# Designed miniproteins, single chains, continued (4), part 69

Each design is a single chain, and the fold is of that chain. pLDDT is the mean over its residues in the fold that is shown.

## One batch from the design tools (miniprotein)

Design m14378
Fold by ESMFold2-Fast:
Structure m14378 (fold): chain A 81 residues (1-81)
Amino acid sequence: AKEEARERVLKYADELEKLGLTNFAKAIRKYLEENPDLSVEEVEKLAETAKRIVDNAKKSQKIYDEVMKKREELEKARKEA
């Protein structure tokens, strides 16, 4: 149903905000607010797009965390030398 698709879009917007993509989350929420008469197909497509952005952001976060961990290990080793 259209309401279920809208709930999924809002859920993904919340996940984007938690990942630091606050402007993206605001843009998605505003788009839904300004376009209440979107078709079910349009809302479903928006949900799929938002999900892919979340999935990609999570992958980027993992890479960032690994780089930061390696940087901390390098700095600690240099300070102990």
Scores: mean pLDDT 78

Design m14379
Fold by ESMFold2-Fast:
Structure m14379 (fold): chain A 91 residues (1-91)
Amino acid sequence: SPIAEEADRLAAEVDALVAQFRQMQANISQQTLAQLRAFIDRVDALIARGTELEARIPKSDRELRRRVAFAEAELTLIRMNLLLEERILES
């Protein structure tokens, strides 16, 4: 289905972002404030896409709704971590 294909694309982009986030975390002390903010913007864009997609999924499709909701939860945890790092760099 078109919605399932959009969910697959979102999942692939989230997986790529998670891998990039892990690389960033390994070198967090070398990151600039601008780089952290750019990454937060990318996370926010994916969260917005996930939210819009979830709203379009039929209520009966529990499996697809769960998959998208967990992707959004993962992005939210990444976002929270990045905001903490941003505050540390601003100090």
Scores: mean pLDDT 88

Design m14380
Fold by ESMFold2-Fast:
Structure m14380 (fold): chain A 63 residues (1-63)
Amino acid sequence: MSEEQIKKAKEAAEEAVKEKGFEAKVVGTPDSLIITVDSSGASPDELAEALRAAAEAAREALE
């Protein structure tokens, strides 16, 4: 991925997690995105949904 694509995907993923009420740190590489979500106080289902939303937003941003 280009640096511009990484930045776009990172911003989309972080915003998606924020909309679910969590904070995320996203690290981009040319081959992947690493998404870390603060799980303090989150149920496993809520955490899974936030991670799913982040992944979908990142994919959408790269298209």
Scores: mean pLDDT 74

Design m14381
Fold by ESMFold2-Fast:
Structure m14381 (fold): chain A 83 residues (1-83)
Amino acid sequence: SEIEKAFEEILKEIEEIIEEAKSRPLSVEEQVGRVLRIIGLRLDFELLLEKNDVPEEEKKKYLKELKEKEEKAVKLILTNPIT
């Protein structure tokens, strides 16, 4: 489905950001940029769910998984040592 594909693409992008943060120190500017990107991806996905009249129970499931991934990524980014 379009929603499932979009969800997987967002998770993949967050995963790539996580891998980058694990592989090297990020500058403060890079940390801010990655956090804002993740927030933007979630907001865009919330809008996509709304536009496609996704059932409320399915919306909650997707958003729960996405928020858990977001929280993990943001925590990792913000605790990353600065070079």
Scores: mean pLDDT 82

Design m14382
Fold by ESMFold2-Fast:
Structure m14382 (fold): chain A 89 residues (1-89)
Amino acid sequence: SMEEELEKLIKKIEEARNAYLENPSEEKAIELVKKIVELGEFYYKNKDYEGAVIAYSTALEIAKEKKLPEELIKEIEKKLEEAEKKAEE
């Protein structure tokens, strides 16, 4: 179900966040950001464009703060722009 998929995604984000907080590294920050992007993709697929915007914005903030690879930042910016366009319809 949609509820079970959402719960699984949230748990994976919590696990990735805890792993990062215990032993911070670029690799773990990338894993965390990618899990948050998956949550954004889930919201987008289910036409919750406002939820997608929040998730992608959160992922982008972390990626920029942690100075993650520019390619990853650009990918998230593109997803955010598309979600913002849909949210404004």
Scores: mean pLDDT 90

Design m14383
Fold by ESMFold2-Fast:
Structure m14383 (fold): chain A 72 residues (1-72)
Amino acid sequence: SELQRLLEQQEINREIGRILREIGDAEQRLLEGADPEEVVKELLEAGIISEEEGEKALKLIKEAEERRAAEE
C-alpha cells in the first residue's frame, strides 16, 4: 500500500538522518581538537565507515603525527 511505502521511506530517512548527525558530530569534535584516532574508531564501531577506510585514515593520522614529532 501507499501508506506502507511512505512509512518505510520515513524509517529510511530517519536512519540517514542519524548517520549524517553522527558524521557531523565527528567533524565538529575534530574541529574542537578531539583525538582523530578515537573519532575514526568510533565511526568504525558505528559502521559509518568501512574497515579499509578506517585503516587508511589511521595510517594518515599516524604519518602526520610522526612528521609533527620529527619537526620538534
Scores: mean pLDDT 73

Design m14384
Fold by ESMFold2-Fast:
Structure m14384 (fold): chain A 110 residues (1-110)
Amino acid sequence: SNRQKWIEEAITSIEVAIETLEEAGKGKEEGMSEREKTILLARLLAVASEFYLVARRLKDDPELKELAERAFKIVDEFMKLLISGTLTKEDIEKAIKELEEIKKKLRELK
């Protein structure tokens, strides 16, 4: 069904987001170049755009829309912290945990 495809797209986008956040955490400990930061921001923007589109398609499915909107907000807030240079290890760990919880809920809807 279209609903199952959108759930799968959302799960894949969350997995890409988590991998990108883990890479950002590594970069923060090892030192991150402006180029590496730009690449991470581009990946996060692509993922955020996907959550936004999923949420718009799911206007008549409030539960899926809420999960997509929550994922968007987490990624959007993370990008703002990364751009401002104020991102902490705790911010990264919290964002990953919240995205994992959303992914679990999406899998339960499959």
Scores: mean pLDDT 83

Design m14385
Fold by ESMFold2-Fast:
Structure m14385 (fold): chain A 63 residues (1-63)
Amino acid sequence: SLEELAEELERRLVRALLEGRISAEDIRNAFINGDEAARRRIAEVLGVPVEELERYRAYIASL
């Protein structure tokens, strides 16, 4: 489900933040500012397709 996907991606996101592989600004640029390069970079770090990250973004934006 989208909820289970969100939980998995959130855990990977938090881990990447704690490890310093991404920043809060990278997340803002990817999810709020529509920066395609930042979005691609985060997808690569999390090990998911960009399309899957976009599905997650759309889900959280609908809340």
Scores: mean pLDDT 80

Design m14386
Fold by ESMFold2-Fast:
Structure m14386 (fold): chain A 86 residues (1-86)
Amino acid sequence: SNTARLAKLVKEYLEKKIGREEAKKAKKKLEELKKKAKETGEVDEEEMLELLAIAAAGAVEDLIKKGEVTREEILKAIDEVIAASE
């Protein structure tokens, strides 16, 4: 499942504490890939999934930094998504 694969990738980047600049670069590249996919009809699903995971992990790190969620709460939620996607 792409959902399970995405959730596992997000968990890996959260465990590595991905940097904000890396997450910003991933977001920009993801938007460029979305535009290319719309124009050409071709999608590199593996690259899009990786970039989406990096961007999502970066967004979650921002929420943790602001105190809006805890790392423990997010990791638990991701584990529940992985379990539900098997």
Scores: mean pLDDT 81

Design m14387
Fold by ESMFold2-Fast:
Structure m14387 (fold): chain A 108 residues (1-108)
Amino acid sequence: MAEPVTVARSAPVTLAPGESATITLTNTEDKPVLDAHLAISNGSKAPATVAFTVSVNGKEVASGSLKSGESAIIPLGTLEPGDVVTVKATNTGSNPAVVSAVLSGFLE
């Protein structure tokens, strides 16, 4: 029977206009994480658009953009122990942006 788990969570990252940052979330569980999902949130108070690319073990799996207050849920499938999820976020707006990410799924 599968148990829900929060695998990793980033602290909020502040991006100046035109700045990029990389958020790295690792599956540190000793078991595969099933039905893994990455939640990416743009918690910016002023209007700011963030472009993002999601990679698993260096392979791009998703990309998109988030306006202030928006979130995206990216399905990742099964993550093996030690798999690395990378989010590259770029503030494409003229105001500071705040980005965070949460990696969750299920353990059996």
Scores: mean pLDDT 87

Design m14388
Fold by ESMFold2-Fast:
Structure m14388 (fold): chain A 100 residues (1-100)
Amino acid sequence: APELRRLVEEALRKVEELEEQLKIFPSPYTAQQVAERLAQLAEDMARALERAGAAPSDVDRLRELARRARRLANSEITDEQVKELERLIREFRELLRRLL
């Protein structure tokens, strides 16, 4: 489905931007902002995939990633939380690549 591929490629570009933002401007504020944007991006992608008739397991995994990122955004961000955010970014990227 060319429309689904386009959406996944757009999401991959946005994830790269978030990862660069976290690397270039490492601060609690930046990490919180990145977590908020990651949560929104994962939620938007989950809705798009659900509408496109993607596997329920992929939609559910994206919604879980969004919930985990939202929890990080609403928490005091420590070095351990930054590592968890980096893990969530990696998991999201891997899930998106599997959808291509």
Scores: mean pLDDT 83

Design m14389
Fold by ESMFold2-Fast:
Structure m14389 (fold): chain A 58 residues (1-58)
Amino acid sequence: LEELLAPLSEEERRTILSAAEAVKNGELSFDEAVALVVRETGLPRSRAARLLRAVLEA
């Protein structure tokens, strides 16, 4: 998990972790969380989805 997050800025990291927490709490669907991460960070959708899935599986 840390290896996947290491190349990200602190802002990008924070956004992904917050989005994952919202999914865990039922506040956002996975697709909504991926869209949020893409919008806030500019990361490609495929990468945002992989990072978010990795955080949720940790």
Scores: mean pLDDT 79

Design m14390
Fold by ESMFold2-Fast:
Structure m14390 (fold): chain A 89 residues (1-89)
Amino acid sequence: MEIELEPQRVEIPAEAGKIASIEFEFEYEGERYRIELQIEVPAPNSSFSGSIERRYLGRNMTLSLDYEAYYDGESQTLSAEAEGILEIE
């Protein structure tokens, strides 16, 4: 069974060349699924994307996350949006 989770968006203050921590929190049936990413903040006005897969409960459940992030050098803000799919075996 494949379940599309509500997209998550986060904005945090960040500085180019420093490590920033971003956290995405998804909810499904009263349970919370957190994924924390440590990202080296890119050059100003640049974007990047990535994909992460996390397994839970000994193969019964997998969270697949695709994210896109942008660093605005003028505001010194890192913005990220993530889409999550929860697969239950």
Scores: mean pLDDT 78

Design m14391
Fold by ESMFold2-Fast:
Structure m14391 (fold): chain A 95 residues (1-95)
Amino acid sequence: SKLEEAREYIKKFKETKNGEDLLKAAELTLEVLNEEVEKLPENSKELQDKIRKASTEGAEALRKLAEELEKKGYPEKIVEALRLLAEIQELQESL
């Protein structure tokens, strides 16, 4: 439900151009991502490091990481959250 709520804030931003909606979308998406990564049995620290690096490098890096994790069979919510973060970063760049 938090990812669905984040998507609704992204839709609202596209209509209103209110940056507060993007900030709320980012907060919800990061919350889901952190919760799902913490549920992983092994290598959560390595994945957290990869996510931080991709977030610093930008939307393309986040999408490449999402594709890598999807191919490796990681939880769908992690993949979806990374793709939403990429979209949010691109929308922030359009401001």
Scores: mean pLDDT 84

Design m14392
Fold by ESMFold2-Fast:
Structure m14392 (fold): chain A 73 residues (1-73)
Amino acid sequence: SNEERLEKLLKEFGELAKKLPEEKRKEIMEKLQKKVQEIAAQYQAGKISRDQAIEKLVELLEEAIKEAKKALE
């Protein structure tokens, strides 16, 4: 399910974040937090469904994981 995928991505991102320098971790986390809040605001305003919100969160975490992996190179 999308919820199981979201949980796996959250765990993967968490492990990558532990390996990042503090400053890079802060930058990535700040961007992620802002985008998560935007998705939450759209959902609370009734602009998107719960399923659409979860799909957007999955995409957002996949992007954040790619950015974290790039920062570790």
Scores: mean pLDDT 86

Design m14393
Fold by ESMFold2-Fast:
Structure m14393 (fold): chain A 71 residues (1-71)
Amino acid sequence: DEKARLAAELARETARANSLKTQADNYGKMAAEAHKKDSKKAAEYIGKFKSLNDERDAETARAAQLAAELA
């Protein structure tokens, strides 16, 4: 059943996007705290924040494509 397979993949991509958002938000908070005391750590956390958001955007785009195929 191709629809069941696509639905399972959509669920996995959606869960991954949500996980990446949570991780990005945590790095954003760590960057804000580090900015007060350590600019090098703040820059590292900002880099992680951007990288994770880019991955989240890619997973969100994939989920949207899968949702369209299921419609």
Scores: mean pLDDT 83

Design m14394
Fold by ESMFold2-Fast:
Structure m14394 (fold): chain A 75 residues (1-75)
Amino acid sequence: MPISEEERRARITTIMQIAVEYNVSMEVLDKLVQLGAEALKATTEDELRSIQKEAIALLGTESEEMAKKVAEALA
């Protein structure tokens, strides 16, 4: 089934909250905002998961612990 806008927003919010809690750089936050905009356009679970993997990889460049926490929260 197509993923709801509500689920897309919830997952974006979870990623952003964890990133803010870990005090990621403004450069990483800017890239996350761009990925969030792409995630809002995702119509399938596979598209959203692909974007989530990109976000997790991006966060992993600053903190592997943060990336793991996001991956676990979205499981």
Scores: mean pLDDT 81

Design m14395
Fold by ESMFold2-Fast:
Structure m14395 (fold): chain A 100 residues (1-100)
Amino acid sequence: MEEEVKKKIEEIEKEILEKVKNTDPNNPEQRFEALKLLEEGIEKSLELLIEAGLAKLIGEEESKEKKTKTIKFEYNGVTYTLTVSLSDDNVISGSLSYSE
């Protein structure tokens, strides 16, 4: 991985971790803001990897009905599928699957 991309991703990770640590899980508004930052951080990190030529975007799909966003990308010859869901309770769930 290029050092510049790695450093930017590490900065995003630190920002997310700091926000999560300072979030009251019993406050829906604070929880939503933290989850939104996590979603944006994942998307930005993936964009940085694609722009650096380290990952290849294969597809992106958003389902309004299921409130899900699915991003499919290739990194180091492995295909990954990242699915992010935002529920009505402002709970985020993420799953990462891969195929060789």
Scores: mean pLDDT 68

Design m14396
Fold by ESMFold2-Fast:
Structure m14396 (fold): chain A 56 residues (1-56)
Amino acid sequence: GSMAERERERGERTLENLRKQKFLSEATVLAARAEVERYVPEELREEAFAIIDERK
């Protein structure tokens, strides 16, 4: 696939990992937010941040 498809797949995997991740500390929350900003496309970022906010 294209680079855009691979970036979307990476973003989707990041969202799946966030749903399974345990947020045991503020440092873990900050690291997860940085990972979202680095790997998740803008169209999925609001969903990713919502997952973090629900699980922190």
Scores: mean pLDDT 75

Design m14397
Fold by ESMFold2-Fast:
Structure m14397 (fold): chain A 99 residues (1-99)
Amino acid sequence: AEEERERDEKLLEELIKAVKEANTASQSGDYDKAAEALKRAAEIAGQLTSLDPASRQEIIDLLNKAAEAEKAGDTRTSAVYTTAAMLLIVGDLLDRELA
C-alpha cells in the first residue's frame, strides 16, 4: 500500500510533466510533439494502479482523444479532453483522501 502510493505519486508527477510538455509544444505549433506527450501521459495513467479501473480507462481514453485532436491541429478540443482527464484524476484523489 505505501510502496504503491509512493509509486503513484511519482507517476502523477510524470503525467503532469507530460501534460505541461504537450501544452508547451501545442503553443509553439508542434502538434506532433504535443500528441506524443499526451500519448505518453495516457501510458502513465495506465500505470496508476491506485485509480479505480473504470476511472483509469476513462482518463486514458480522454488523453488519447486529446492526442488525436492535437495531431489534427484542434488545440481547443485537445485542451477540453486534457482538462476533463485531469479533473477525473483530482476527483479520484479527493475521494481516496476522504475515505
Scores: mean pLDDT 83

Design m14398
Fold by ESMFold2-Fast:
Structure m14398 (fold): chain A 102 residues (1-102)
Amino acid sequence: MSGARGAVEAARESVELLRRVLEETGKLPSGLARGALDLIGYALSLAIGSGDKESVREAIEVARELKELIRRAAEEGALPKEDAERLVREAEGIIKIGEDAL
């Protein structure tokens, strides 16, 4: 019980804000997407450290949602493909760490 739930909620809110930025501006800033990945990674590390399997599953879900948002942004030209490929690999790494912890 190390605040993992709160960290997951903060990560989820970050992804939701990025989704709104993309919908409203047609752009997804790579720095903001990286920030969201950092929040997800932090939430996952707290969840693993506390043995909170539910928060681990939620962090994996948030990482999958961000991965799909990044892919969509690249398809729409809202994010450079090179940045998107790097961010997608980072998201996949977070998902794998989470799945290996379950």
Scores: mean pLDDT 87

Design m14399
Fold by ESMFold2-Fast:
Structure m14399 (fold): chain A 91 residues (1-91)
Amino acid sequence: NSSRVVDTLAQLIRDSLERRGRPEEGERLAELFRQAVTSGQSENIIFEYVGGEPVGSTNKQTYRFSVRVDGKLLEPALITTTPAELIRRAG
């Protein structure tokens, strides 16, 4: 279910920025991500693979996540998750 994946990614964005001492920015970025997905403005979402453990369902992968607002790229969140965790939360 795509809505559960969106919820999971939004929460990972909040958690990542909270760990960096920026919870308010995390909430803002997560909301802008939800708005971009809901409005079909996926071109404003930047999602980049950064690195991780060797490929596997339980192996951690790190991504850089950000959203463009009025042509400006917001502070990116570093999100670490596993394919198994995303599948579990999407089901």
Scores: mean pLDDT 68

Design m14400
Fold by ESMFold2-Fast:
Structure m14400 (fold): chain A 57 residues (1-57)
Amino acid sequence: MKNKLAQTALEEANRLEAEGKKDLALKRYQQAVEYMEQNDADPALIEQAQAKIEELS
């Protein structure tokens, strides 16, 4: 992907969530959404990350 920052943040968020670190996962999902919004990413990926933010909030 051209936007490696968003991809890295999303991958880290997924790992943190799997480890039960909800607070850190939430912050990383928020960061990934911000990167994706700035770079006109796939809306489906943004929706997935936003759903995770809602679930972890």
Scores: mean pLDDT 77

Design m14401
Fold by ESMFold2-Fast:
Structure m14401 (fold): chain A 71 residues (1-71)
Amino acid sequence: SVLAAEVSDEAASDEEIERAVERLAEIAGLDEAEREEARAALRAAAMSAEELERWLKAIEEAVRKKEEAEK
């Protein structure tokens, strides 16, 4: 059990991936199908929790830049 907590540094847990998908859906306004695709992609990428956090920040920044470009 403790090994799972330590390994979370190497690869994000299902809970962390779920939280990331929820946050991504809020940031980018994803449909249900897009949320499922994002979840599958993040699991396949085997990103760490720290990498997921950086990824979410990058997506948030990209969405802001896109909105600014539409002005």
Scores: mean pLDDT 71

Design m14402
Fold by ESMFold2-Fast:
Structure m14402 (fold): chain A 58 residues (1-58)
Amino acid sequence: SDLEKLTLVSEVAAEVAKEVGPEYAPRAANIAQELIDSGETDKEKIKEKALEYVKKER
């Protein structure tokens, strides 16, 4: 459901922001949305990939 997707995106963004700073939350949310839309359902994998991409871009 859309609500479950939004919840997962917000959780991933919050966890990434906690690790690298709140200024990266919007980028982490965008990456999480792209991963979910591509079929990724594992929260830990989404979080790891979002964190990796944000660290690479900073």
Scores: mean pLDDT 81

Design m14403
Fold by ESMFold2-Fast:
Structure m14403 (fold): chain A 100 residues (1-100)
Amino acid sequence: SAADERAARRGARALMLRALEEIIEELRKNGKDTSPVEEAKAAVEALDLDAPLEELRARLEGIFARVKEHVRKVLDEETAERVERGLDAVWAAIEALLAA
């Protein structure tokens, strides 16, 4: 239903926001620049959830790609790989929600 689709899209946004908040905390613990991830969080909060699914998915993918790039740049290799694995798991959950 349209209500179920809207709930799925809100759920996807909530998963993304939680993941970004966890990355911000990880960056703060490591004394690293949080600004690109805070900007990504603001972009997720500003998303039009009524946009075509392909557009919403593409914007979320672009945000995740930018966050992963920043994480690789500022964290050590082991920590960056752990964070990226967590982000990939979150993205799989988001894709499952958006495919419903």
Scores: mean pLDDT 87

Design m14404
Fold by ESMFold2-Fast:
Structure m14404 (fold): chain A 96 residues (1-96)
Amino acid sequence: DKEKEEALKKAEELEKEAKELEEKKKAISEGLTEKAEELKAQGKALIATGKKEDEEKGKELLKEAKETEEERKAIEKGGEELVKKLREEAEKLKKK
């Protein structure tokens, strides 16, 4: 049955895409986590100096850290939904 062979091949391609997306999502998420932690550490250090100019810069870095954490959460959620969709499509093709 040629239709079953074509469906299985497409299912394998979708499963491969899902795996590649999970790996890419993990790498991006880890990088954003590190960036947010560095920004928080720098922001807190500047605020701790007690200088008004440093405090203002420190607050900007803390805001950037929060925005970076929100971006990480959005990428994790969006990536999970996309991976789930690809896997569901692959399962449908396997079941025919």
Scores: mean pLDDT 84

Design m14405
Fold by ESMFold2-Fast:
Structure m14405 (fold): chain A 58 residues (1-58)
Amino acid sequence: MAPAELSEKQKLLARGIGLILRGIGIGFERGLKEGSKEAEPDEELLKEGKELIEEAES
């Protein structure tokens, strides 16, 4: 059984991954709704997610 409590590193990693997936999802949603070639991931969310993952691995 997985513990109900997450470690600090696991919380940070989960947050980082969540932000990256959210950023990608926003870009995908734009592409679907607008069919725009400018349908790109949210770069601010991708950057923040990467920074959190780096902190978790440090």
Scores: mean pLDDT 73

Design m14406
Fold by ESMFold2-Fast:
Structure m14406 (fold): chain A 135 residues (1-135)
Amino acid sequence: DVYREAAANVRRLVERLGPEATGEILRLLLGGDVEGALELARRLGADPELLEALENLARSLEKLREDPVVAAIAETVLEHHAPPDVPLLERALDLALAGRDPMGMFLAVLRSLMPPGSEDLVMERLGRLMEERRA
């Protein structure tokens, strides 16, 4: 389950580097800056195991971006800089790993990186992406 695998790797980052640094790493990965994410993690003291988890997360996110909902959220996160909603991030991670809806809960992990009230922007982007993928 790619959503559960992605959530597990994000949890490793949160436990080792903290939620704020994890939010910045996720933002870099969503933007395709895998090298920048790895450099930031190394600077923060990540060991080889954590760097491997980050590379695995990068591959999972590339696969997940085939989902137009994930793509719409990723584009919103990249366009609008906001500090992570730490309580939402931590709760969503716990639910993604333990719950029956790893997809929905992982979408909440990504949503923790969006500015408040950006749900309408995600819906507009989702509509555009779905129309483009039909053509």
Scores: mean pLDDT 78

Design m14407
Fold by ESMFold2-Fast:
Structure m14407 (fold): chain A 85 residues (1-85)
Amino acid sequence: MSLEEYEEKIKELIEKNKKEVEEKVKEILAASSDKEEQLLKLLDFLEELLKKEYPEKKEEIEKKGEEVKKKVLEILANPDLEYLP
């Protein structure tokens, strides 16, 4: 699985499960005011949903999920970055 394929599948999953994602975002925002913690928890939730849709790709999804988390943390640490994933 490529990083682009992972991102595309996550976008499709969010669109398909918009209500569940919105409820999870509300839950995360209520539990923490830390932006990095909020984003990491959301990414963990999306990764778990993706693994349920594609159980045969669980290991690939976990590897790409870790890569995405690392990139998100880098972007949050360097807000002047021109390039998004």
Scores: mean pLDDT 75

Design m14408
Fold by ESMFold2-Fast:
Structure m14408 (fold): chain A 95 residues (1-95)
Amino acid sequence: SLDEVKDQILLLLGDALKKISDLALSSNDPTIIKSTIEAMKLILELSEKIEKAKSLDELRSYILEFREKVKTLPDKTVRDILLETLDQMLEVIDS
């Protein structure tokens, strides 16, 4: 169901937020820190869109839009964490 898919996706997004937060707190690299802040802003934006989504197609559309935004993040490690999370979210939708 749509609600079950939303719950699973939000859980994955919450796990990503924790990983990114932990990376920010443990890093002394300004590029990593800046990327984590931008990533957290994107996570918040996507979570709001997920909550408002009315169909699986709309969820897929938001995830693909977010994927393009993630590609612009300066740090590869932060990008890879989010891209992996987005791919897992797409697998949930396509199941």
Scores: mean pLDDT 88

Design m14409
Fold by ESMFold2-Fast:
Structure m14409 (fold): chain A 78 residues (1-78)
Amino acid sequence: SELLEKLKEALKNKDADTVVEIARQAYEEFGVAGLRPLAEMILKASKSSFTVDDVLAILERSGWESFETLLRDLVSLL
């Protein structure tokens, strides 16, 4: 819940670097399961047509750097 509150503030500030840092912390502590609620919040804020499963599939298939790039692109839509 503390990570989600920090994420909400970072999205409000359109701070992609902080969004990526929060996602990295969640991934290191909880794996893919930790990213699911973060991805949901980011997608709702960006009004993206991607699903949470689409975003997580990019991480699984293409690795962290591609996932980070996608997060930065989604924040740029805010």
Scores: mean pLDDT 86

Design m14410
Fold by ESMFold2-Fast:
Order: sequence, then structure tokens, then C-alpha cells
Structure m14410 (fold): chain A 99 residues (1-99)
Amino acid sequence: MAEKEEKEKLKEKLLEETKEAIKNKDQEKLDELFEQAAKELDPELQKEFLREAFKALVEARREEILATHGPITDAELEEAERLGKEAGEAARAVAEAQA
């Protein structure tokens, strides 16, 4: 049916816009896109849209949680890298002395 093909194209367009809104942390746009999907898509296409949109939201939230639980400054990152290099060199020197 021609209408069903148009609704599938609309679903794809709404998904692309949803991924962009997630990237931009645009909650207002996300709410608008979910409302539009609920209004304009049939129940079958809406389920597909929600499944893909949910996957995108979970990934974005996971990255945000990881950033929150592991916030590091450039100075902390440099210090960690320096300590890692020193530990690696010390371990190598011990291994060479034992070999």
C-alpha cells in the first residue's frame, strides 16, 4: 500500500532525526519526535521505531554514565600515562634482569 511505504520512509527520517537529537542532547526535540512517531506511524512501524530509538538512547546514556563515573582531567590523564610508562619500563627492566 502506498501509504505504508510513505510511513516507512517517515519512520527512517524520524530515526535519523532522533539520533541527531540524542547527539545534541536536545530533550525537547526528542519528545517532539516521539510524539510525531506515535501520531503518524502505525503500531507495527512504531514498535520498530521505539526499538531502534531505545537502542540509541541506551548507548548515549551508557557513554554519559561512563563519563560521569570516570571523569578525568587532561592533567590526570597525563599523570596516569606517565605512571603507566614508568611501570612498564620497570617491569621490562625486571624481566630482562631475570631472563
Scores: mean pLDDT 67

Design m14411
Fold by ESMFold2-Fast:
Formats: structure tokens, C-alpha cells, sequence
Structure m14411 (fold): chain A 92 residues (1-92)
């Protein structure tokens, strides 16, 4: 569990520190994978917390991107956060 939480936190920090859209997308997907694994293991409250943090990190990272890249990142971040919520709903 601690390794999954640490991995999710590291991936969220990578989103904030990313220098390209590709790096942001890769970090977002990594953070989502950790959050989904937490949800599958019954850590649903923690997984939802990471979904919320993922949306915030994506919004913050996008501020220096082009409008098209901002839209793409927002769609990806929202879709990935919804994936976490979907897994939570499946496990109660």
C-alpha cells in the first residue's frame, strides 16, 4: 500500500514538473494506474483523493500550454479521473 501511495504522489509531482504535453500525459496515466490499484485493494477513499489531485495537477500543468494542448490534457485528465471513479463504484 505505501508503495502505491508513494508511486501515485511521485506521478502527480511528475505531472506538475513535466516540460511537454507527452510527459504530462505519461505522468497522468501513471498516477491513474496507481489510484486504480489502490481502489481495487479497497483503499477507495485514498483513490478518490488521488483522482481529485490528478485533476488539480493537470489544470496547474496546463497553464503554459497552447489552447489545443490544454483541451487535450483536460479531456485526458477528466477521462482518467473517471476511470478511477468507475473502479471505486465496482468495488463499492
Amino acid sequence: MDELIAGAEKALEEVKNAKSLEEMEQAIRRATDYAIELAKRGEVETALEFARKLIKAGDEASKNLSPEEQRRLAILTTAEALRVIGVVLDVE
Scores: mean pLDDT 82

